# Ledger of designs, part 81: designed miniproteins, single chains

Each design is a single chain, and the fold is of that chain. pLDDT is the mean over its residues in the fold that is shown.

## One batch from the design tools (miniprotein)

Design m2991
Fold by ESMFold2-Fast:
Structure m2991 (fold): chain A 114 residues (1-114)
Amino acid sequence: SLMEEVEELLERIADPSLSEEEVHELLLRLLELMKQLSDEEILETIRRLLEIMKTASPLRFRLILGLIREIADAHPQINAAAAELVEELAATETDPDRRAELEALARGLRARAP
């Protein structure tokens, strides 16, 4: 199923031993699969990506931010709910640069909500 493939990709993206180039390729594949998911499945996938971001390297964190922005732009109906998930992570983020990037993403998502 699509969700089984998404779950396999999420497990690999969470692997700290993978290069950032390998993770970028996996994120591109994940983006293509996410275009075929329901709104609820997209939001669940975003929730899992936000969890991965908590321990991600700076580059991997930014790659995941970019994917969340791109999928949300393609699915404007999820933007408000996605913004709430991003705001929840931002509220617990102790790194000020990461918090600022999450807050900027959340503001952008809310501004594009229908």
Scores: mean pLDDT 88

Design m2992
Fold by ESMFold2-Fast:
Structure m2992 (fold): chain A 91 residues (1-91)
Amino acid sequence: KYEELAKKAIEHAKEFAQHYRDYLEGKSEEHRKRAEQHLAEAQRIYDELKAAWDAGDPKAREAYHKASNALQGALDTIAEAERRRREELAA
């Protein structure tokens, strides 16, 4: 069960990063809304896995780390894309 949750969190984190990049590239406002939806789902699953690991389930620990890494990687990717966008707008 935790592995399926981690897989869903990874998929949502990827969709968040992809849709937000599409939005930053000027494709449409729809991509921003989809990115926000996927981020919310990834965060929800991350919180669920973290709570399970904090409760002492060692099986949840591996899934939590996978979800945490995927979410953090997506957030870092978007932060970098936003910095680049600001630099382009300042030029």
Scores: mean pLDDT 81

Design m2993
Fold by ESMFold2-Fast:
Structure m2993 (fold): chain A 68 residues (1-68)
Amino acid sequence: SAAERLRELAEELNKDPRFEAELIGEDTLVITNKGDVTSLTGLVLRLIGDYPDFEVSLEGNTITVRAK
């Protein structure tokens, strides 16, 4: 399910000290970048490639991943 995939992604990202991930409800994951611009850009590109069935948006240091 989308909620299961987002939960797994949140657990993975929270193990990386460059990121903080929080699941909001069952359909939205909010990721805060604690690293540099390179870590932010790299994660955005990875998410767009690996999660094409999700909406990925970026504002400042915050990435939002939403189930479509």
Scores: mean pLDDT 85

Design m2994
Fold by ESMFold2-Fast:
Structure m2994 (fold): chain A 84 residues (1-84)
Amino acid sequence: AMPEFVTVPADAPLDAQVDAALYEMLGALILKYSKNPDSETVKKLIEKLNEAIEVAATDPDSPEYQKLREEIFKLIKELEKEEK
């Protein structure tokens, strides 16, 4: 099972550097350990992680950032199913 290792607290003061590092780490782990790193799910997840890094650096409390976090979480759950 894929661990939930993205810990970006929506209600805490957001450290854009920490969030960027966490998303980069998540992306690297997905690419390294995924059975199918070229899958559509992995591709979408990496794209959303990159978008989240950009938004976190600009406006971490925006509705856009919250939407990206939800989309990333959904893609992680889809990847868990594919990695069975």
Scores: mean pLDDT 66

Design m2995
Fold by ESMFold2-Fast:
Structure m2995 (fold): chain A 66 residues (1-66)
Amino acid sequence: MSREELLQKARHIEEAARRAAKEEGISVGKATLAAMLASEGYTPEQIAKLLGISLGTARKIVEIMK
């Protein structure tokens, strides 16, 4: 994987996390972990269960990461 591809992926995760934290009222830390899990192919149901966030919030983060 090129340095440019890694930086693009990292920026996408960071932007999605900031947006989700602001819109859903969760911590940036939880939003960042949720965005990372979504980027690795975890389902909204798995993310909600692992992080203790609502299913609706997890679905929102997965949609932003598409």
Scores: mean pLDDT 79

Design m2997
Fold by ESMFold2-Fast:
Structure m2997 (fold): chain A 90 residues (1-90)
Amino acid sequence: DLVEEAQKLLEEARKLIEKAKELIKEGKLDEAEKLLKEAEKLIDKVYEIVDELGKRGDTKSALEILQQAEDLRREIIELKEEIKEKKAKL
């Protein structure tokens, strides 16, 4: 089930993002950056599933999963900018 696979990847990405937020608060910026890169790889896999769902005609599931992936990608970008700003002040 591609939808179930995508939801598992999205959940794993959310957990990595939450851990990265904690690491940023602790000043562990390099460790946080590594977790955000891993989350990005999971989101890339979700985009592959979205493409496959679209090819199979499951457009509604594809759009819902795509929206979740885009929201998480935006959060990753914002956290990466925060890390960059904090590193510049060190």
Scores: mean pLDDT 88

Design m2998
Fold by ESMFold2-Fast:
Structure m2998 (fold): chain A 80 residues (1-80)
Amino acid sequence: RPSIAEVVAAMEGLSEAEQVARIRAELAAVVADPSLSADQKLAWVGALVDFASRHLSPAAQEEILPLVIEAVEAIAAELA
């Protein structure tokens, strides 16, 4: 699995549509990854949200927001 820094660097060179697609794919992959702890999954979600807040339009941010909420809820359930 690539590091957070590698994924962020790769996304900086992409179009907004490609950045949205990559964030969607990484959120799904992070939630489903059995090798990551809940803390590591939350660190990934936080990095993807930080990238989105800096690089995506408000409309693109609104598009990913439900997926971020679903990811956080799924990760929180692992701690219960």
Scores: mean pLDDT 81

Design m2999
Fold by ESMFold2-Fast:
Structure m2999 (fold): chain A 99 residues (1-99)
Amino acid sequence: DPFAPLPADTVAAMLAALDEGIERIRKLAEEGKVDPQTAEEAIRHLELARKQVESGTVLDAAVALLHLTVFAVTSPSPEIRKVLREVADRVAAALNAAL
């Protein structure tokens, strides 16, 4: 059932990965390693994924993962792409462990 609730530990693990990703991108912008506008856009995508994951369904987590995977390959910043790939991998691992 794609609308079935995910285990609380799975949701917590996915939210932790997303929150760490947001913090890492903010730090990259603060250190001048990425363009501030590109960083802000990436943070908005991570915050959208966070809202999707907070709904706690398999479908919403899968949609969030797809969104993150697209931005991990399309972002103009290699540093931001690396963070987004690592976050997507952690979200995918948590989701796969729950299925």
Scores: mean pLDDT 85

Design m3000
Fold by ESMFold2-Fast:
Structure m3000 (fold): chain A 55 residues (1-55)
Amino acid sequence: SAFKNPITIGEFAKEHGLDTATLIRLLEPFLDGELTPETVVDRDAVETLLATVQS
């Protein structure tokens, strides 16, 4: 899994004005393993995922 635009969950939450704990809960069903504010994710993938779950 190569990330095109790597970002931590905590930094993504800050950029989007989201609560970090809430973002982790939203991502848990879609991502394997333990999620923390320091977990590196692909920004584009998370943005696409959030758009899908908000639709």
Scores: mean pLDDT 77

Design m3001
Fold by ESMFold2-Fast:
Structure m3001 (fold): chain A 79 residues (1-79)
Amino acid sequence: SESEKLMKEFKEKIEELLKIANDPNASVEELKKKMQEFLGFLQEVMEELYKKGDYKTLEELAKEAEEALKIVKEKIEEK
């Protein structure tokens, strides 16, 4: 389904973001740029899921996004 494709792409975006966050050679500027790109994608995916009435997937996605963003923020503050 379209929701399954969105979830797959979302998970791939989270994995890429966390990979950069955990890379000791990545700059804070690069990490912030990737975080902004992720936030833009997140808004689009959440709006699509909301319009489809897939509230369970929306809730699960929002929780995973919050956890990933918390890790990214902590990594930015450590650098």
Scores: mean pLDDT 81

Design m3002
Fold by ESMFold2-Fast:
Structure m3002 (fold): chain A 79 residues (1-79)
Amino acid sequence: EEEEDELFKRASELAKAVLNGEFTPEIRAELRELGVEVTDEEIARFKAMPEEEQAKYRVGLALRIIGAALDRYFKKRKA
């Protein structure tokens, strides 16, 4: 089944984009589809953060993306 490969490929691309600070509407929509919601308020707060805190937020969000993909993958595996 190719769905697992596509899921992790998409999650990796989203994590990479987030680590680069890319919050386009398309990326945010795909994050929502994985169960990771990023609001306009969160983005505004992120932009107001010092660089060190912005880096922590990006890493944390990337880990949330990977965690959401793993959770979705294992739920399908259990079925």
Scores: mean pLDDT 76

Design m3003
Fold by ESMFold2-Fast:
Structure m3003 (fold): chain A 65 residues (1-65)
Amino acid sequence: LEDRVLLTLDRHGPLSAREIAELLGVPQSTVSRTLKRLKARGLVEQDANGRYTLSDAGRARVAAL
């Protein structure tokens, strides 16, 4: 799921947990937990509106997929 979340953010730009859940067909609670884990690892960033984007490290991870 982590790789699918990263690829979705790479392709679709800034997205909320709800929008990612809708695109991937998974529960929003699962996506929210995954995003918190990715943020703790420095792979995603959250903006002032609560939307997520890839960090530099996140973009490097996607390039390796």
Scores: mean pLDDT 81

Design m3004
Fold by ESMFold2-Fast:
Structure m3004 (fold): chain A 54 residues (1-54)
Amino acid sequence: SAPVTPEAFLAAGKALLAAVKSGDAEAYAAASARLQALAAGLPAEERRALATKV
């Protein structure tokens, strides 16, 4: 979604892909939940923290 940075989405997407490649169902579920949370619009403060870490 538009309110988060492209870098944050890219990082979340890469984590999801890594989980798929490793066959780790638990990691896949966690990465998928993270990506959905980003898309749903995390609080502005959390989004700012993520932007500074990528």
Scores: mean pLDDT 68

Design m3005
Fold by ESMFold2-Fast:
Structure m3005 (fold): chain A 110 residues (1-110)
Amino acid sequence: MEKEELLEEIRKLFDLVLDPNATPEQIVEEIKKLLEKMKKASPELQEAGFNAVIAALDLIAERYSKEEALRILDEVRKYFEQLKKDPKYKEVADRGIEAVDALKARIEAE
């Protein structure tokens, strides 16, 4: 995956997160698509894409209703749990689970 392709996918994700007509299911699918494409990217692009996904989840936690934000976070967490089964992706999956759990704790405390 080239840098320009990654930047376009990141832009699409943030456009979707900011779209009032987007469903939680569409957002989860877009996040999963970006994470799957990152598997074919260089380590530097994987880090950039991962950071963009976490930033998008943070924006969801800030702007979405508690119910919708938790639904998106739960589905993304399930994706990382499945990803963790492959030793090649264990580190990024563990980081993803930790980030999701921190965001869920913040939402549940409000």
Scores: mean pLDDT 83

Design m3006
Fold by ESMFold2-Fast:
Structure m3006 (fold): chain A 61 residues (1-61)
Amino acid sequence: GLKEINRLIGEALRLIGEMFDLELKLKRGEISKEEYEKKKEELEKKLKEILEELKKLEEEE
């Protein structure tokens, strides 16, 4: 329902924000390329799962 969709959107926005923070840290030299790649992949996997759940909810309603 709408509550579930709103929760998933909120989680996705949080993860996107974390990805932007990682890019800024990489540009500033505050994080290594290896740490950036590892954390980026973890965040991308979580985002992918959330997007798949959102897609399923749209298709059922």
Scores: mean pLDDT 81

Design m3007
Fold by ESMFold2-Fast:
Structure m3007 (fold): chain A 84 residues (1-84)
Amino acid sequence: MEEKIREMSRLALELTKAAAAGDVEKAEELAERLGELALEAGVPEEEVEALKELAIEAAKSGDPTKIAAAGIEAVGLVVDAELA
């Protein structure tokens, strides 16, 4: 459990960095990986899909508000996974 949450936290940080850098492919890959771990932990599919869409939009747009939102949603997945 602890190691899985640590990996998810690392993925959430890397996802936020990729989105801020405009790396759409990396943001999508990191969102998919984080989503896989979150689904295994019992997080709803809708929450995972919402993060993936937001991460891609943030990376494509470079919008600071969307980048911040993607980071917050990624952390939310980690918290929900720990509580599941």
Scores: mean pLDDT 82

Design m3008
Fold by ESMFold2-Fast:
Structure m3008 (fold): chain A 68 residues (1-68)
Amino acid sequence: MDELRKRADELEKQAQEALKQGDLVTARQLIAELAGIAVEAERQGDHELAREIFRRVSELMDQWQKLS
């Protein structure tokens, strides 16, 4: 559980930095990896963490779409 949250936080930070730099390819890849962590959280039964991460993914995708 704590490891998934830590990975999600690291991926979100990297995705935000990529978006800030205009690196849309890297940002998209990092957002996809973050979505994968949410799927894994759901698989482990951590529905609250999965919902939190999917919300972060949605916010990052909205930013990505505005820049692309």
Scores: mean pLDDT 84

Design m3009
Fold by ESMFold2-Fast:
Structure m3009 (fold): chain A 80 residues (1-80)
Amino acid sequence: MSIEEFEAQLSEEARKLLEEADKLVKEAAKALDAGDYEKAKELLLKAADLVEKAAELAPEEVAKLLRKRAEELRKKAEEL
C-alpha cells in the first residue's frame, strides 16, 4: 500500500463521518423550523461529536479546522 492510498483511505473515513454530521445538522435545522429546540440541540451535539471524530482521522491542519467547527456546533446548541 502506498502512502497516497493510505492518506486517501483516511480521507474517505473522515468524509463519511463529516457526511453523517452534515445530515444531522440539516435535521437540526428542520427541528428548529418546527420549534423543537430540544431535538435540534441533541442533533447539533451529535454532529459535533462526529466532526471531532473526523478530526482524529485527519491531518493536523485539517483537524484544527474540524475541531473549530465542532466547537461552533456545540456553542450553537448551547445558545438554544
Scores: mean pLDDT 78

Design m3010
Fold by ESMFold2-Fast:
Structure m3010 (fold): chain A 64 residues (1-64)
Amino acid sequence: NLATTLNNLGSVYSALGRLDEADQYYQQALEIKRSAGDAEGALNTEINAGVNFIKAAVRKVHPS
């Protein structure tokens, strides 16, 4: 499943600290899941993207 693969790829990049690439994959997965009416899968990807966003925001606000 492409959407699941993209979500998992986003999680891998997020774990590697490659937060911009992670966000791109999560957004692609989210678009596919929303278009397919997969509300539960979309929510899961939104949570993963939100965690990734928090990591990126913390890095920008506290760059030390």
Scores: mean pLDDT 82

Design m3011
Fold by ESMFold2-Fast:
Structure m3011 (fold): chain A 70 residues (1-70)
Amino acid sequence: SRKEELIKRLKELADKTLELMNNPDKYPQEEIDKVKKLVLEAAEALENGDYEKAEELLEKAEEELKKLEA
């Protein structure tokens, strides 16, 4: 289901964000904080049943994360 897919994406992004936070010398803290904020907002949207908003926020978090890994 869409909900299960979004929960999986959220968990994967949260785990990845935690890995980045464990290497503060590699990535700018401000950029990590942006991803963290988007992940938290996506989690809140998902909890509220707003799957469209959750998906949009997860996509934004994924884009910011890709910029960090480039």
Scores: mean pLDDT 82

Design m3012
Fold by ESMFold2-Fast:
Formats: structure tokens, C-alpha cells, sequence
Structure m3012 (fold): chain A 64 residues (1-64)
């Protein structure tokens, strides 16, 4: 599914790299509400707490 493809792409990125974090945000924001919720839950389970928090902060900033 589109959500599974997005999840795989985000998990392949290096969250220590600013460019990869920006790419992850763009991928997540390209999804519809249902797929975004699914990917968000899976990322919370698979990323470290620090990586998850960094992505959340960037998503909040991107959404204002």
C-alpha cells in the first residue's frame, strides 16, 4: 500500500541527517489522513524516542 511504501522509505533514511529528516516530513505530509495515522503509529513503535520526537517537532513546524 501507499502507507507501507512510505513507511519503508522513511525507515531507510538516516534521522541524524537534516536532509533525510526533511525528506521524511515531506513523505509523511504527502499521505492522506488515514495513511498518515498508520505510518505515525508504526514510526512511534520502530524509531527511538529521540528520533520520533525530532520528526514530530518538524511536522508541527511544517504545519505551523
Amino acid sequence: SRADEALARVLSLDMSRPADRERAVAIILSLDHEDRNRVGRELSARLSPEEAEALERLLVRALT
Scores: mean pLDDT 82

Design m3013
Fold by ESMFold2-Fast:
Structure m3013 (fold): chain A 68 residues (1-68)
Amino acid sequence: MSIEEQVKEASKKAAEALKEGKSRQEVIDVAKSVPGVDTLTAIIVVDAVEESGGDAEKAAEKALEELK
């Protein structure tokens, strides 16, 4: 799994968790459940999801830009 695939899956899962009303810590834990996603990557993904209003596609694009 590439970093791009990891970020895409993490963004989708984080966006779903956020829509369910989970806390920031729970959303970070969900992102970390994706194989290869460490704590720092999960935080970047969750920040992108929050800033994108729960839009997983926009969040993934933003997170990938941050990770470069």
Scores: mean pLDDT 82

Design m3014
Fold by ESMFold2-Fast:
Structure m3014 (fold): chain A 75 residues (1-75)
Amino acid sequence: EKKREEAEKFLEKGWKAYKEGNIDEAISYFEKAVELGEGELRALAYYMLSDAYIKQGKTEEAERYRKKAEEALAA
């Protein structure tokens, strides 16, 4: 499926940006992965968003995305 492949590519780009310390760019890519991914891929993207927001000190955002990841994994 095209959306699944695109979600995987955005997760890879986001992870690369995250490792480089480009957290704003990583968040943008992970948001795109959420839009295109479903189930496990969407959950993974939400977990990465949570981690990225922790890096920015945005604990409330991080907690919201962690909860969304759990919900996506249960769907």
Scores: mean pLDDT 83

Design m3015
Fold by ESMFold2-Fast:
Structure m3015 (fold): chain A 74 residues (1-74)
Amino acid sequence: GEARAQELLAQARKAAEAGNLEEALRLYAEALKALGYPEAAEYLLKAGEAFLAGDEEKAKEYLEKAKEALEKAL
C-alpha cells in the first residue's frame, strides 16, 4: 500500500521534472489508488483528460469531485 504509493510518487516527481505532465498525473492517480483512494484517483484522471481536451469547466468539476472523494475517505 503506502510503500508502493511512495515509489509511485517518486516516479511522478521524476516525470514532472522531465516535463511529462500527463505521465506525472497518471502516476499520482496510481499512488492515490495504492493509498486506498480509488474514487479520488478516477476523478483526478478525468480532470486531467478534460483539461487536455480544453474543457476547463469540466476539469474543475472533476477536480472538485476528486477532493470531495478524498475528504470522505479520510
Scores: mean pLDDT 79

Design m3017
Fold by ESMFold2-Fast:
Structure m3017 (fold): chain A 55 residues (1-55)
Amino acid sequence: LSEKAQRAGEEARRAALAAGASEEAADRPGITAGKYVEQGDAEGAMRAVVEAMSA
């Protein structure tokens, strides 16, 4: 897994927390981004970050 893909997963979680989500709610976009990172899908991970930021 690339370092950029791993960073995207963490950013999805942080973006959700910054938007006022609870840790439990932030875990969902983080888990989704993590799954894409595990599969090597950087675009899927980025999509999860954008989705968390727009929530």
Scores: mean pLDDT 64

Design m3018
Fold by ESMFold2-Fast:
Structure m3018 (fold): chain A 64 residues (1-64)
Amino acid sequence: SKEELEKKIEELERKAVEAFLRGDKETALRYAREAGKLMEKLGVSKEEIEKRLKRTEEALDKAL
């Protein structure tokens, strides 16, 4: 269902943030990309998903 998919996206985004806070850039990006794939299934635009991933990569590059 849509609700189950949204919860899974939130879980993956939370795990990405936790990995980022631990300094694990590779794991953070992996979770962010998996969340993006599920967002695409929900009908989120490719452009919005790409913006989110770019923002995550830039944040990781500046902080780590």
Scores: mean pLDDT 78

Design m3019
Fold by ESMFold2-Fast:
Structure m3019 (fold): chain A 55 residues (1-55)
Amino acid sequence: APSELERVFYERLIDGVIASGDKEAAEELIKYLESRRPLYPEFADELIERVKKAL
């Protein structure tokens, strides 16, 4: 599981990308989160779905 500081960092990163409306940035973020899935599968999937839902 990610640390509390890592969770806050990723949540803020996602919020920033969603707020920007930049679809290309969102797609790159999804690819990055998928690369992290082996370390934090449930958390990564939650974040990926949040980004996809905002597109």
Scores: mean pLDDT 79

Design m3020
Fold by ESMFold2-Fast:
Structure m3020 (fold): chain A 72 residues (1-72)
Amino acid sequence: AAAFKDTGLRKASEAEIKAAAENVYAHKKRLGEKVSLETLEKALRKLQKEGESLVAATSKAVEASEEELKEL
């Protein structure tokens, strides 16, 4: 299995990544930050590939600047 279910760490589905990206996008938009939904989806996918949980990846994306998200 490619997931650590007991630790809450598991490979997120594309639907879960998209939902998380939409939540981060709404948060960034409320803060006046101009980040595309596509950039957020790519950042979350990259962080997941690097071993981050979806929750940890989402937290990092929320705290990351627009420039940091583009570099991910």
Scores: mean pLDDT 71

Design m3021
Fold by ESMFold2-Fast:
Structure m3021 (fold): chain A 77 residues (1-77)
Amino acid sequence: AEARLAEAMRLMREGVDAYAEGKLEEAAEYFRRAAELARGVDPRLEADALRKLAEVLKKLGKEEEAERALAEAEAAE
């Protein structure tokens, strides 16, 4: 569990860095993977990752995927 959480936190940091650099597709992949690793272990981290994923997906024009990510975030908390 701790190992998965550590990896999820690493992916969150990489996603934030990619987002700051304008690498939106890369940021989305990092946040998606972070959410997957946090699933069933840390609901708050899963929700945070999914909300960040939704924000990136909206910037990419992927509204339907963004809405799904937000719904998953709500279900996690």
Scores: mean pLDDT 85

Design m3022
Fold by ESMFold2-Fast:
Structure m3022 (fold): chain A 80 residues (1-80)
Amino acid sequence: MSQQLTEQLRELMQEASRAGASPSVLNLLGRAYSAAQSGDLQSASDYADRASRLAEKEGHLDISRQARDLSRQARQAAQQ
């Protein structure tokens, strides 16, 4: 689960960069990725949730939805 989450966050960062997401969105996704790599799934969830909300405000709805899904996945993994 943690390995899959980390890879999905890495892919989402690349997609967000190609879509022209702001440096702030990219920074939050990068923090989520680093947290997931270190096994801090709660912080990964929190950063991904923040990235989702900011991406939604910027009109990057697909990036927002994917970040929200990964935030939920990280939160569920943190409970196990």
Scores: mean pLDDT 86

Design m3023
Fold by ESMFold2-Fast:
Structure m3023 (fold): chain A 70 residues (1-70)
Amino acid sequence: SELREKLLRLIGEILRKIGELEDLRRELEEAKRRGDEERARRLEEEIRRLEEELERLMEEMRELDEELEE
């Protein structure tokens, strides 16, 4: 099924980006503990962009899941 292949690909992308988000959040906590304000600000921007991208992918996944169920 074409829809199942698309769903699996989206799941893979979402899982990869969740991992990236967790790594960035850990780096942000380290930067904050070190008082590295410049790095912390850059990491916050990267986290924000990745969160927005994840929201889009999760919406696409939800749409495909609904199509697959029907």
Scores: mean pLDDT 84

Design m3024
Fold by ESMFold2-Fast:
Structure m3024 (fold): chain A 120 residues (1-120)
Amino acid sequence: SKEEQKQELRQELIELIEELLKDPRLSEHEKNILKSILDELKSSKEIDDKTLLGYAMTVAAVLVKIGDYERARELLSKALKLIPVSLEEALGLLDVISLLLKLSEEEVEFLREVIEEVTS
């Protein structure tokens, strides 16, 4: 079911964040953002769809920032297929995340292309 797939995505995000927090390429700022997301994923009884998508997109953006484009594409595509939103909503969320993580124009363009491909 979609609810089971959302719980699988939640668990995948927990495991991936725990892996990323061990990566020496991440800045303290990026690690603090990931720790905040990890806390919510572990402590919250229920996470709404838009929040779960936002967390998945943030983790995908961190993967892009460290050069892991393949895992970023897979994660973001999976999350957008599971939690469908309008193109406008997805790009608006990317704008917020790009400012939060200080993404380059190239990193933002990669994520935008994935969003457009899945949301089309």
Scores: mean pLDDT 90

Design m3025
Fold by ESMFold2-Fast:
Structure m3025 (fold): chain A 55 residues (1-55)
Amino acid sequence: MLTPEEIRELAERIARTLKASGLTDEQLKAAVDRVADGLQLSPEFREALREALEK
């Protein structure tokens, strides 16, 4: 299981990749849901990814 620090680092990397695509906030939210479903992410990881994208 990933530590909170590892979850934050991975969430930031994924968020950077998604933001680099030039997506709108609505498209970013949809992309987060797709990534989370595809990777079977934990609720903690989903929350960290959402927070990273909102920054």
Scores: mean pLDDT 72

Design m3026
Fold by ESMFold2-Fast:
Structure m3026 (fold): chain A 81 residues (1-81)
Amino acid sequence: GALLPADTPLPEEEVLERLIGIVERSAQAKGSTRAALDVAAMLLAVAEGVSPETFRRIAEHAEKLGDKETAEMFRRAAEEL
């Protein structure tokens, strides 16, 4: 079938690494760019179907970077899944 998971999916750890990269860029950005990166990270996480545990790990990483708003966003997402 089209987009067969076994042939094309990233391992969840690789998705986590990509999400961490976006969160790190968001922590360094300001204004609309930061908001856009936060939205992009959330959309990637939802599209890849990552677990609530992965959302919590991203939130913890954002908090360590001092990005409390992004950390809260991902913690809330973990509770909704």
Scores: mean pLDDT 74

Design m3027
Fold by ESMFold2-Fast:
Structure m3027 (fold): chain A 70 residues (1-70)
Amino acid sequence: SPEEKRLREELLRLEAELGILEMHASVLKLAIEKEKNEEEKKKLEEELKKVEERIRELRERIERLKEELA
């Protein structure tokens, strides 16, 4: 159905966004480990926390869409 196609396209977009955010989180974790400046390290840790929260919300949305498609 057109509705199923739209939901599948939305799922693919969200999964792609999740992949980008997971890559961003990995890069931030490496940057935090290499950072020698305590103030900059705190900023990176705050950014990582925000990215991980977005990942959590996005995973919940993806699971809801998968349930709707089942």
Scores: mean pLDDT 88

